# Designed miniproteins, single chains, continued (5), part 42

Each design is a single chain, and the fold is of that chain. pLDDT is the mean over its residues in the fold that is shown.

## One batch from the design tools (miniprotein)

Design m17435
Fold by ESMFold2-Fast:
Order: structure tokens, then C-alpha cells, then sequence
Structure m17435 (fold): chain A 101 residues (1-101)
């Protein structure tokens, strides 16, 4: 739905804004201007989308197996967290937030 797509974009913007400093430190090839434009517009370049996905996957890799399985259950996932695209990861986070309310 259009509402789901808006929620996905807004969460991706929020994640990028929240982790901006960490992403810039880890991926010095990405410019601050490119990050700021994506946060402002919600329009992500393919490179920035890949970087955000990789960064989120690295965060997920720090979780215990028990924590990963719990997140998969809360999000109603049929495949492991590590196999998710950026869009699927963002949707899973939205579902987890809804499950915790």
C-alpha cells in the first residue's frame, strides 16, 4: 500500500539519520551531502541503499541466535534476518514495533 511505502521510506530516513556518523566512519566513500539529501528527500541512490542494508546486516550479526529468532517471530518472517533486502529489513522492523505495542 502507499501508506506502507511511506512508512518504509520514513523509517529508512530515520535509520540513516540515527546512524549517520557511524555510517560515514565505516563507509568514508559516501559523502555527507549524499546522506543529507537522502534524509531530506527519502530518495536513496543504489549505492546508499546497499550501504544501509550492509550496515543493518552488520548490526543484526551482533545479535545472539536467540535474539535473531525472536525478531523473526515478532516480524512473522519466513526466512532468516540475514537474507533480507533493505526493504524487507525495514518492513520487519515496522512489524516488530507494532508487535511491541
Amino acid sequence: SSELQERLIRLQQALLSMYKEEIMKKYPEISQEEIDEAIETGEFTPELSKILQEFLQQILSTLSEEQKRRMEELAGLTKPLEELSLEETTEALIKIQESLR
Scores: mean pLDDT 81

Design m17436
Fold by ESMFold2-Fast:
Structure m17436 (fold): chain A 70 residues (1-70)
Amino acid sequence: DSLLKKIKEQLKKIDEYDKNKDWESVLEIGEKYPLVKPYAILIVRDKRPELSDEEIEKARKELEKILKLL
């Protein structure tokens, strides 16, 4: 499925940016591709202490939905 392939490609890009410590690009991908946004938020969570517990929990639940698609 083209959608699943596209999701995997975006997740791979997030991992590449995280490896390069380019967390701004990680967040930009999350904003541009809503399906991977929860993953992007969780990756940069430690760099964003201002995020509320509710926002983090919401991102975690959305990530679980995406992982079920994979």
Scores: mean pLDDT 72

Design m17437
Fold by ESMFold2-Fast:
Structure m17437 (fold): chain A 82 residues (1-82)
Amino acid sequence: MDSQLQQLEREYVEQARNAKNGDELAEVAERALREAADLGASPDQLLELLNRILTAGRHVPLDPESAARIQRAVREALDRID
């Protein structure tokens, strides 16, 4: 992972750790995956980033709407990369 992806991961993992509800965690995942895809992250790097975000935010119960937003963000990020 290049230095920009490492910085992005650190920032969004910290935001996920501080997330108070599903909406905040979903927003963190959406922004992180979009920015990582724009930086040229591989599918494996996107999934690793998501896993780190979800692990940091594990204290947050995911409602169906927030879970669906995260699933959409994953699909959109994967569609942005070749």
Scores: mean pLDDT 84

Design m17438
Fold by ESMFold2-Fast:
Structure m17438 (fold): chain A 95 residues (1-95)
Amino acid sequence: SMSAQETLLADARRELEALRRQLREMEERGADMPLTATIGYALSAIGAIFLADQAIRLAQAHPGPVGDELARLGQELRELGERAVRLAMEILRAQ
């Protein structure tokens, strides 16, 4: 059975991979991004920021090697999520 930390670690890794892919697409296409896709990516990025907060809080409650990795991934997910929201907003304003 997976612990709560291991479950969030797996979820954070999946979300980080998806977020990196979405961010690259937005960076490459800019104003040529479809409105529906840009809105969808912004909502996904907001969800990733909430997941990041959960991961960081759980890591703080349960110190250890798994918690330390979860905290690092959570911070990266938050930073990239905030960047993705900002970029999506810039794309939406340019259209």
Scores: mean pLDDT 86

Design m17439
Fold by ESMFold2-Fast:
Structure m17439 (fold): chain A 90 residues (1-90)
Amino acid sequence: EERVRAYREAILGAIDYLVDSGEITPEEVEAARKNDPEARARILQKAAEALGYSPELVEKARQLGATKPFDEAIDEFARLAVEEEERRAA
């Protein structure tokens, strides 16, 4: 779906921004892709914070990172972000 893809791109862009700013290291991103749940959780929490999402969505993003492979966690996080925006727009 187009909206999920747009949010996924926003999340990936936030991660790139955090790496460029020094808040996250390239080694942490590599660890997340190699199934380090702590690195995945930290990266997704910071990405959600950088994007200005609710504290509830920030915690859900962290939990997804802790429990799911990095790419799957990002896809699920993007779906939750769409749901949050739709709830706010309703």
Scores: mean pLDDT 82

Design m17440
Fold by ESMFold2-Fast:
Structure m17440 (fold): chain A 77 residues (1-77)
Amino acid sequence: MEERRAEILAEAQEGLARIGRGVAITGGLSVDDLRRLMAIALESARRLGKEDPKAGERALEGVRRVEAAGLAELEAR
């Protein structure tokens, strides 16, 4: 449980890092690209929620925060 949570958090952090690098290098990340990245993170959070609903809820909140940050950067473009 705790190991899986750490993995999901690391995946979400890597997702945010990829979004940041994409915006910095290519001059922008599309909404569709952001949706695809978030879908992967969301599925991982959903799998965690099947074993620990509270941990899954926290992971979903993390995914939403990453998505909001990505959308804010896209809106600035």
Scores: mean pLDDT 63

Design m17441
Fold by ESMFold2-Fast:
Structure m17441 (fold): chain A 71 residues (1-71)
Amino acid sequence: SEEEKKLKRQYASYYSAASINKAGVTASEILRKRALERDPSRAEVFEEQKKLNEEGYKINLEKAKELEEKL
């Protein structure tokens, strides 16, 4: 049905966003560790970036799970 197709597209969108945020957590942690070796003040920026990506991952994954239950 068209409704099912719409739900599948929305699910894919949120799941994709969650995957991007998860990759962002990994990238931010790598950059944080590198910053600690050179200039510890820069580590705070990457710690904040990591936190934002962790929050985005949780929000987008929760929305994806809600849509999956309707499929």
Scores: mean pLDDT 87

Design m17442
Fold by ESMFold2-Fast:
Structure m17442 (fold): chain A 78 residues (1-78)
Amino acid sequence: MEEEAEKLREEANIAGERGQHDKAADLYVKAAELYEKAGKYNEASRMYWAASVFYDAAGNTEKAEELRKKSEELKKKA
């Protein structure tokens, strides 16, 4: 689970570097979900925040705001 989350994070970083904003955001969300299931709330929070940045860059402001709030909630659990 954690190893899979790390791999998804790496793929998200590469997609982001290539300007694939929606793909990067989707991969960060998948990584965040796996970290959250593993109880790694700090890592999950960071991934949701990263996803929010890329969704905002892609023009999906509503989804970006939702993920920002989720990131903040998870930081309180960590």
Scores: mean pLDDT 84

Design m17443
Fold by ESMFold2-Fast:
Structure m17443 (fold): chain A 75 residues (1-75)
Amino acid sequence: DEEKAKEYIEKIKEAVEKGDFEKAKEIAEQASKELSGEYRIRLLTEASKAFAEAGDEELAKEFEDKAVEAHIEYS
């Protein structure tokens, strides 16, 4: 669901902006389990980007790797 993916992405960005990286990670992990296909890939990609922009390279890489894996499984 595109609307659901957008809602989760906004929640992740909000948590990152507040410095709550633990909450942002939990939201992203929960959303990745609830979403599938293209929407899961999009969520994981946007989560990685949000963490990278905030300077958390470890979380950025973790979610980038998850996005790549999801893309391979979807293909």
Scores: mean pLDDT 83

Design m17444
Fold by ESMFold2-Fast:
Structure m17444 (fold): chain A 90 residues (1-90)
Amino acid sequence: SKEEAAKSFIEQAKKAVEEMKNLSKEETIAVAYRILEGFKKMAELTGDEKLKELTKEFEEKFKELVKNNASKEEIIELVEEAIEKAEKVV
């Protein structure tokens, strides 16, 4: 089901976040981008308006962090917050 696919993606994203702690900043940015793209596709597939709003919010925050050369830690924190909020919506 779409709900099971969404929950599976969230669990994969949680594992990716743990791996990010051992990656370079550039690799962390790449993984964060893939997770956020995954949330966007999940929002499109589910048609969930709350999830769509959440993905737009975190896409904009991510773009701002990258533009401002934010730390690896700030990027990880943003992705962790996105996962936590998405899990509450799914």
Scores: mean pLDDT 84

Design m17445
Fold by ESMFold2-Fast:
Structure m17445 (fold): chain A 75 residues (1-75)
Amino acid sequence: MEEDVEKLRQLTEEAIKAAENGDLDKAIELHRELRYLSLQALQKARGDPEAYERLQKISDELLDKVEEAIRKAEA
C-alpha cells in the first residue's frame, strides 16, 4: 500500500509538471494512468477497510490536483 501511494504521488508530480510545461497530451495520459493505478490499488485494498478508506482519500486528493493543473493549462 505505501509503495502504491508513492507511485501515485510520483505520477501526480509528473502530470502537474507536464501541464505546467504546456504538454497537455502527456498530462492527460499521466492522469489516465494515475486513475487506472488508483483503481487497481483500491481493488488490492478491498479486504482492508482502513487501508481502503485512507487510499481512497489520497487518490481523490491527487486526482483533483492533476485535474486542476490541466484546467489551468487549458485556460
Scores: mean pLDDT 82

Design m17446
Fold by ESMFold2-Fast:
Structure m17446 (fold): chain A 100 residues (1-100)
Amino acid sequence: GARAEELLREARALLEEARRLLEEAREALRNPPSIEELIGLILRAIGLEFDADLLIRRVESDDSIPEELREEILRLAREARELAREALELAMEALRNVRE
């Protein structure tokens, strides 16, 4: 149904954003940007983890989603959450490594 397809698109979008954020965090660790940019990465990672957690809860509470689509959406959302957590750890490490 349209709702399950929308949730699947949302999960795919979150995973793509998480992958981009992780790449940005890895680059920030190699070549530290400004403190402002690092704080921006940290806030984006926190927000993305929160959005992924909300999507997981929405999918788990919705019995109308076909099981195969439910499993795929949850898999993608959990991957996005894990990548967002990794990006947060790397961004926090980059912030610690910035010399003032």
Scores: mean pLDDT 89

Design m17447
Fold by ESMFold2-Fast:
Structure m17447 (fold): chain A 120 residues (1-120)
Amino acid sequence: SLDDLLAELEELIEELKKAKTYEELVELMRRIAEVTVKILKLLGAPEELIEKYKKEVEEMIKAIEAKDLVAFKKKAQKLFEIFLEIYEYLYPKDPENTERLYKLMREFLDVLLEKAEELA
């Protein structure tokens, strides 16, 4: 269900706060992206926007693997811009669940940026 996926996303973000290595960070980013994509599909996000989201997550992972924090921060900003585009599409259709997802995505990006800097 949507509620189960939102709860799973919240749990994965809590796991992200405990990440101690770049390898663990990358694994959690992929798991978070998978759950987020499932939520976006249930909310009725267009396939084009979901693919843009997935592509930008992979570009952020590449930046982490390259140890390029400048590229990582730029890609994180781009991912948030893509998420805002998705938010604008979904909000008129389902404001409550779109706001729930938005809050979790903001927390995810804040934690991710902090962890990437800590592990540098």
Scores: mean pLDDT 87

Design m17448
Fold by ESMFold2-Fast:
Structure m17448 (fold): chain A 96 residues (1-96)
Amino acid sequence: MEKARELEHRLMVLNIAAGLLTGAAEASKLATPEIREQDVANIRAGIAGYEADLAELRKEAASLKGLTPEQKKRLDDMIAQTEANIAAARAAVDAV
């Protein structure tokens, strides 16, 4: 059960970080072309890192034993929300 809480914490941190990349993509629209190119490259690298982190968290969640249906649903919902926020960050940077 403590390991489930650790995964929830890591998913929450990743979810917040993905949301910040969406904000960074919006801010990059106000930059000069040269700064925008650097910002877009940095945001894309961040997204790739977060996608890799989410894949590891999915693997860890799948390996957990003895979860209640409510705990499993919470982890599944948090994984789905984090995936959606990473996808939103990718869509935002692609729109720059």
Scores: mean pLDDT 86

Design m17449
Fold by ESMFold2-Fast:
Structure m17449 (fold): chain A 77 residues (1-77)
Amino acid sequence: SFEEEKEKALAILQENIAGLEETLATNPDMPEEERALLQRLLEVAREGKKRIEAAKSMEELREAIRETLEAVAALRP
């Protein structure tokens, strides 16, 4: 169960990272403020992936997910 949940969380983050990278690469005329926000989201997602990869228990996995969601929320008004 723990390994399955960890694999699912990593897969979701990997998809989000890939989507953000593609959006940044395919929209060169994007407004600077929007580009900066997406770059910050990409950094948060990459940090979240590292935290989830380091998790050794369900408790640590839930904590890593919670911290990542809080970091995302902090980027919005």
Scores: mean pLDDT 86

Design m17450
Fold by ESMFold2-Fast:
Structure m17450 (fold): chain A 83 residues (1-83)
Amino acid sequence: SMEEAKKLAEEAAKEIRRLAEEEGHPGFGEYVERELRKLVEEEDFEGAAKALEGAAIMAETAFDAPRVAKLAREYAKKLRELI
């Protein structure tokens, strides 16, 4: 449902920001949270899933943040199952 997708995307924004800070990349976490919140406000859950997939790639390739990458992929998969 849309309500479940919104809740999941909001949870993803919060948890990814927290984990990115723990892995030493607070600015990256803030960027991902800001993008996800914007897409949630626009009710663009397809865009939110793509943003999470992109965040996972950036975490792996640019930031060496493997826990953020894994978490972002898991949230992207769950979000796609709801939409």
Scores: mean pLDDT 88

Design m17451
Fold by ESMFold2-Fast:
Structure m17451 (fold): chain A 67 residues (1-67)
Amino acid sequence: AAEWDYGVQLAGELARYLVDKVRAGEMTVDEALKEAIEYAEKNAPSDEAKQLAISAARTVATHIRNA
């Protein structure tokens, strides 16, 4: 099973989405994080992939807020 690999891919996609939207001025960090979490909750194939993706998105959001 590739649950971990898919979780890493999803985490990377959500992190890039968050960075791109905030960098473009289209969303605040909190708005982008909310959408990333909602996407993961609806689209992740497993709880492990969901938790990994959400954790990565929260980590990226925290780093952007502290920058």
Scores: mean pLDDT 78

Design m17452
Fold by ESMFold2-Fast:
Structure m17452 (fold): chain A 62 residues (1-62)
Amino acid sequence: MREYEVDAPNATALAIEILRAEGIEVPPASEYADTVPPRVFELLAEGRYEEAKAELERLRRP
C-alpha cells in the first residue's frame, strides 16, 4: 500500500525533480514553501505534470 505521505523538507525538491525529468522548466526548490499538499503527488502519479506545476506555483513564497 502506498500513500502520498512525504517528509515535508524533501517533498518540494522531489516534485521539482520529477517535473524537470519530464522536461518541464521549474524554478529551484528554494523558491517554494516547504509544505507540499498531497494533491501535487497525486497529479504527478497520474502523469498530470502541468497541473502539478500549477499547484506548486501556488506554494511560491510571497
Scores: mean pLDDT 68

Design m17453
Fold by ESMFold2-Fast:
Formats: structure tokens, C-alpha cells, sequence
Structure m17453 (fold): chain A 82 residues (1-82)
């Protein structure tokens, strides 16, 4: 099952159309985006990992690191995803 998508913060863009299937390749791409210099990209990746309920050790470790992000919306997305 998937978790409901959260509201888009003011000034952020929503991610492109959600894929029908959550694949290992998509998870790896989203985990890489958690290290983007763009806070909108980090927020989108964390939200999508939470929406698909990613539970891999790599995803969980990256999301936990994101709890220390300087952007408060990115930290909120990490809490949503965990």
C-alpha cells in the first residue's frame, strides 16, 4: 500500500506524475536526490519515499540523516517518510 501524498509547501514544486510501480531503480534515484543541493528536490524525494513506504536499509539511513537538514520542510518530509 501507499501512504497519502502530503500538501506541497509554499514555493515548492510538486514532483512529476507518480509512477505506477515502486522499483529498486526508482528507490536508488530517490535516495540519490536526498543529497541534492535543491531543497525542493530533497523534499520531493523524501515525500515519494514515504508515499511508497520505502523500508530498505539505504532509504531509512538516508531519511534519518535528512532529519538534520537545514530546511524545515525537508525535515518534516523525513519524519513523514519514517
Amino acid sequence: GTRPYPAVPEGYDAPPALPAAFTDALEAELVAQLSSPDPNARWNAAVLLGHYQATSPAALAALRALLSDPDPWVRAAALYAL
Scores: mean pLDDT 75

Design m17454
Fold by ESMFold2-Fast:
Structure m17454 (fold): chain A 92 residues (1-92)
Amino acid sequence: MERRFALAPQTFTVDPTKENTVTLTARFPAEGDAELRLGGPTVTDETGSKAVSRDGLAEGPREVEAIATVKVAPSTTTVTLTADHGVLRELG
């Protein structure tokens, strides 16, 4: 059965003079083997929210990563990375 849950936003300090790589790593308690996915990972800065490509599969049965590379405006020193929801599918 598939369960959905909210993920807390994570805020990162960034350097506006370069491309920045930020990673959202999430781990959730589950019994047995589980498939964990992130829905709608988004990076938010002063220009609004941008969809982020989901990168990689969960490296453990309860862990997932979303990686974003961002180039921000010169006045931007923080970005927030979030996901619309996490999806946990428990496997027997």
Scores: mean pLDDT 59

Design m17455
Fold by ESMFold2-Fast:
Order: sequence, then C-alpha cells, then structure tokens
Structure m17455 (fold): chain A 78 residues (1-78)
Amino acid sequence: MEAQIQRDIDRALATMTISVSDLAIERARRNPEVAEQTLQDVIELLEATKEKVADDPEVVKRLTERIEEARRLLEELR
C-alpha cells in the first residue's frame, strides 16, 4: 500500500525526466554544433533515473528507449 505511493512518485519523476530528455534531444537535432554534449548529458541523466526505478520494468524500458535514441543520434554525429 505505501509502496504503491512511492512507485507513483518515482514514475512521475521518471516521466518528467523523459519529457525533459525529449526536449533536449529535439534541441540537439536542431543544433548539430552542440548536439554531442547535449546527447551525452541526456544519456547520463536517463541512466541515473533508470537506477532509481530499477524495480519498475515498464519505466525502465521507456528510459532505455530514450537512451538508445540519444546514442543513435550521437553515432550519426560520428
């Protein structure tokens, strides 16, 4: 019961982090000169968030998808 409230809080924070990451990725797509640093920062933030919600496989999958998207864009800049 109390664990459900904590899960809801962690999920909300993860969702906010995903939203911020989506905005950062969009900005990186528009500004190639700063894209590499922006994408690296986003990957670091998403990985840290993933550790906090490690017991929620659905949220972990969504965070992993964002990490993979950012990594793919970073490789395109290579």
Scores: mean pLDDT 78

Design m17456
Fold by ESMFold2-Fast:
Structure m17456 (fold): chain A 63 residues (1-63)
Amino acid sequence: MELLDELAKKLAELFKKKGYISYDLMRFISEAMEKIREARKNGDEEAIKQYVEEALKKLDEEM
């Protein structure tokens, strides 16, 4: 859950700083969030960590 909070905070910061997110980035994040939600429902913490790390890395590239 800590990783999900970090992802949400970073995404919110990017939105506030840029006021705009590229369409490609939005689709990537939406897909990652959906995969994270599915992994959460299944209790797959390893998958959650992988998806969050991938999303955080992508967000870092956009900052």
Scores: mean pLDDT 75

Design m17457
Fold by ESMFold2-Fast:
Structure m17457 (fold): chain A 90 residues (1-90)
Amino acid sequence: MLDEILEQLEELKKTLDEELRSIVDQMIALAEKLRNGEVSAREARRQMAEIVGKAMEAIKKLSKTDPELAEKARKLIGELVNALDIEADK
């Protein structure tokens, strides 16, 4: 469920540095806008792809110091992207 993924991202955010925390905040905000009908599915996918690009660069840096946290972040981001595709098709 999208709500469960968003809750897990909020918890993960507490363990991340300011840069990754800001990126995760942008992802959560975009998911909420899509769920509330404030943004189109096409625009949400476009913006999410851009944010994911920034997230992957930050995660690559994190993987050098905390590979387990980096993998957890990568997995949750992937789950969010999949959940947004399902939500957009409704």
Scores: mean pLDDT 80

Design m17458
Fold by ESMFold2-Fast:
Structure m17458 (fold): chain A 80 residues (1-80)
Amino acid sequence: SEEEKRTKEIELAYYLVYLKLKEQFPDRLARLKAAEFQHELVKLYKNGDEEAFEAKLDEIRASATPEQIEEAEKLVKYKK
């Protein structure tokens, strides 16, 4: 259950980064940058750097609009 919750948080962060960047960059580049951010979160989680992991999640959520958060949550939910 904890692993499932963390997986959903990491997926949500991917879509939040993607949605923020897609207006500034071509779709391919926005997806690549979102994947790089997701990979960094996975590295922090696997290394047990919980403080840095939570800080990075909080930063991306705080910089997103409510509309972007709702859209990202829909994209995560559609997979399951």
Scores: mean pLDDT 81

Design m17459
Fold by ESMFold2-Fast:
Structure m17459 (fold): chain A 80 residues (1-80)
Amino acid sequence: SSMEEQRKRILVEAEIGVARMYLYEKLKEVEINNPEKVKEFQQFAEEMLEQLEAIEQQLKAGGDVEKLEAEVKELIKKIK
């Protein structure tokens, strides 16, 4: 791949990492502040993490970086 494409792939991978950290932080917040909602949030977080993992695997396999970036942004929007 070109140097530009490789740079974009690294940035998308970093965005996936940020999305994962945000989910873990929110899960810990729910465990502390709203323990009755933990089970529902865990199910949501598991679904989001599974989708992020699928995108990361596609990115590593040489998938379309611009398409995968858009998919990550949509997941981040759902997590917020």
Scores: mean pLDDT 86

Design m17460
Fold by ESMFold2-Fast:
Formats: C-alpha cells, structure tokens, sequence
Structure m17460 (fold): chain A 90 residues (1-90)
C-alpha cells in the first residue's frame, strides 16, 4: 500500500508547498522492503496529522460556503470525508 500512502502524502505536501517531500512520497515504491517499512511508519504518522488538518480545514471552508450561500455544507463534508475514508481503507 506504499503507492496509495505516497499519493495521499504527496497531495498534502504539494498543497503545503513542500514539493521535495511530495516527490519522495511518490517514489516510495522504488525503495527496498525494509526502507519501505520504515518510510511507511513515518508517512502514516505524517498522513494522520495532515489528514486531520485537511478535514478541519474542509469543515471551516464548508461553514464559510454555507454562510455565503455558495453550496450545501453537508454535501461538501460528505464528499471530503468519503474521499479520505476511501483512501484510508486501501
């Protein structure tokens, strides 16, 4: 599952402007098995922290959208959480 974890981490790092870490996450699949296991442990912690932050941010944005009448807050939250759950289940 390194490829899936790498994709999630890379997306979050790119959003934070850290392209170096994003590139390393995308290339995790090219490492040997022991290096992959060590990287997965670090990425799991970082991804957990980043996903929690991303969910909190998405909820803030959804609240602002509702206040501005732009879109349904429940729809935005549902789509965001569905995407996160789908990737974590992999």
Amino acid sequence: MIKAWGAIAASEYEQQGNFELAEKAKNAEKLDKKSQEKLIEKLNKMISDLLTSAVDRALEISDLMVKQGIRDRDEHIRLTLEEIKKRLAE
Scores: mean pLDDT 61

Design m17461
Fold by ESMFold2-Fast:
Structure m17461 (fold): chain A 81 residues (1-81)
Amino acid sequence: MSDEELARRILEEVRRLKAEALARIDAATTDEELLAVVREYEAAVRPLVDEAVKRNMRDTLEEILRLEREVGRHVAERLAA
């Protein structure tokens, strides 16, 4: 697998995980549920971040961090309600 193909697959998986996390955050009724979704998302993204770091995929890492900030912002909005 080329680094370009791997980067694409990593970003596709992170985008999928983000979409699932956002849907679960929207459905959450307690702070405990919100925090559980965040922890699960972080745990799922961690090996993808590690692979991108190992292969020095800077652009991929920057995009993963951007997507992570979007999840964090959404959680913050829900906690402020």
Scores: mean pLDDT 85

Design m17462
Fold by ESMFold2-Fast:
Structure m17462 (fold): chain A 86 residues (1-86)
Amino acid sequence: KEKEELLKKAEELRKEAEKLLEEFIEKTSETAKYMGKAISYLTDGDEKKREEYLEKAQEYGKKAEELAKRHKEAKEKAKKLEEEAK
């Protein structure tokens, strides 16, 4: 009875964690892309463009950090529910 409900909730959290991981990978990729642009403009001496892309990299990096935290929390909650179901 309750065991099946716990496993179902754990499965939903696992699916949520998978979506969060996918979004994390996307934001991490954007962070790397903008950081590369910032480095490129640094070598070109374009200080304003460097700062612009560095700021974008920092914004995407913060979003990735938040998603990584949510992913870990969802994964840990799922594991705890799976353990309670045993």
Scores: mean pLDDT 85

Design m17463
Fold by ESMFold2-Fast:
Structure m17463 (fold): chain A 90 residues (1-90)
Amino acid sequence: DSLQKDCQAIKNFSLEEAEKLSKIKNVSAIFASAFLISKNHPDAEKYKKRALELLKEPQHYLLARQVEIVLKKCGQDETANVLDELLKEV
């Protein structure tokens, strides 16, 4: 089903893929930024600033909340907790 596919994709997600996705101006960049921050990336502050800017758009905020729910269902608590903190800061 779609949830199992999403969980598998998140489990196999790499730092390189996250850096690539962080350059797109959509919810994928917000997810990728949260992932990079959760992995203690050296540029975490840069990714945080970009994610917060993108979250000011209501559509991105709503989609990011859905991504957080999916991350929690997949057991990706580290990334989900970072995303939750970003959502609270906007």
Scores: mean pLDDT 84

Design m17464
Fold by ESMFold2-Fast:
Structure m17464 (fold): chain A 98 residues (1-98)
Amino acid sequence: MEEELEKKREVAFEEAERLAEEAELSEKQKEILLETIEEVIEAERKARERGEELSMDEAYEIAEKTVREKAEEAGLSEGVKLTMLAIVYEALTLMRGS
């Protein structure tokens, strides 16, 4: 349902932004986090259109791939990538638990 996905997106975005501010991430790094969450939401939307549910493992795989690709393109260190992955996993876990 469109409204349910919008609510999940809001929950994940709020948590990711909060954790990114606490970790003192740059605007570009925050942008990558939000883009990563959008990719997971889009995958969940497509799964629902097929009458399927996106598993947490599938969501984490999409998130890890997206963060690594975008962070590497932006020239970010491995330490920053790991911090970003931890934030995304927390945001996705909260979103899926809500």
Scores: mean pLDDT 81

Design m17465
Fold by ESMFold2-Fast:
Structure m17465 (fold): chain A 84 residues (1-84)
Amino acid sequence: MYEELARAIREAYGLDEPVTILNEAGEPVEVSTREALDRLAEYLERVAGIPREVLERARAGDPAAVREVLERMDAYAAEQRAAA
């Protein structure tokens, strides 16, 4: 059930319109919301030290790994909000 919710959240993001994100060089790139989340997860690996195997499982659609990545994204967003 929780796994189904995590999948629904990811797929809902994937159904959204393409979004513009900034890459490491600060260049604007248009990607799907799903791709933007994947790139954010890669950034979180570098910043938060999320193990590569967890990110690989999340990319493969493992619900538990997707949930872990989403929780890390939420924590990062909360820190950004607190710093603003």
Scores: mean pLDDT 60

Design m17466
Fold by ESMFold2-Fast:
Structure m17466 (fold): chain A 94 residues (1-94)
Amino acid sequence: MADLIKKIQNSTAQGNILMAIDLIKKYEKTKNKDYGILAAVALKEADRLAREQKDDLSLAMVHMVYSVSPEETKKIYEELTDEDVKKIYEEILK
C-alpha cells in the first residue's frame, strides 16, 4: 500500500489517471475496498495536478474516469478534499 501511495504522490496528472483506471479494475476484480479508496485518491491527485498545470485535457480525462468509476469510488472522490489527500499521504507515508 505505501508503495502505491508513493507512486500516486510522485506521479503526473496523466500518470495518476492511468493509476486510477488500474486500481478501479483491481477493485472490480477483487472487491477489495482499499483499491476503490486508492483509485479515488489517485483521481483526486490527478484533478489537483491538472488544475495547478491548467491542463484542460487531463481535467476532462479525470471527469470521464469518474463517470465510469464504481459507486464507492465516486462517493469517496466527492467527499475527498485536497487537505484530506494530504492527510492520507502523511498518515500512510509515516
Scores: mean pLDDT 78

Design m17467
Fold by ESMFold2-Fast:
Structure m17467 (fold): chain A 91 residues (1-91)
Amino acid sequence: SMLDRVRYVARQVIRLARQQGDDDTVRIGQRVIRLVDEIRRRGLEDVARDHIRRAHGYLSRAVSYLRQGDTDTARRYVQRAIRHLQRGLRL
């Protein structure tokens, strides 16, 4: 599912941030996982589909910036993903 893909990319963000010693990005990556698990628990995947898709796009960009060492830009993209997942939870 798209939620599983978002969760997978969030784990990549956490792994890369941990390797770089960026505890702030680890923390917000963990927040993405919690929001994904909340959407799944509430059965909101279908109604939040567009927000989940946008979150996936932002997290994929965050991974690219982390691989380049641009932690500040990566963190901004993770925050955008968080905002979309939160909107998905509001319906």
Scores: mean pLDDT 90

Design m17468
Fold by ESMFold2-Fast:
Order: C-alpha cells, then structure tokens, then sequence
Structure m17468 (fold): chain A 73 residues (1-73)
C-alpha cells in the first residue's frame, strides 16, 4: 500500500495539474501577464502545503506546466 507521504504528494500533483487545466480552460483572454498572475497565485498556494515532499512536487509540477504554457504564447 502507498505511504501517507506518497498519497499527499500524489494529491498535491493532481491539484496543481487541475489548477493549470482550469485556468487554461476558463480564461477568455490568455496573455503572458495573465499567466504570470495565475502562476504567482499557484506558487503562493504551494507554499501553504504542510507536507514538504508534497510541496516540492507541487512546485515542480506548477513550474513545468506554466513554462510550457508560456512557450506557446
């Protein structure tokens, strides 16, 4: 069975991916500036994650996803 730490990491990664997906699906006007504001809010959320492994995983997922989105703008 997975450990509680692994479950926390998996949940954090799923939440980060959902946040990016929702932003991409719902924005009427996607600009580099609007993406940067959402990234800033996502990273602020990551800083509130109490589990350090989950926090690190969420940060990596958020950074990678936003870098890919910004490259396509």
Amino acid sequence: APTQEQIDVDIAEALALLMVAVHYATEKKITKESIEEVRKRALAWVDTIPNPQARAAARAVVDEAFEEIEKKL
Scores: mean pLDDT 71

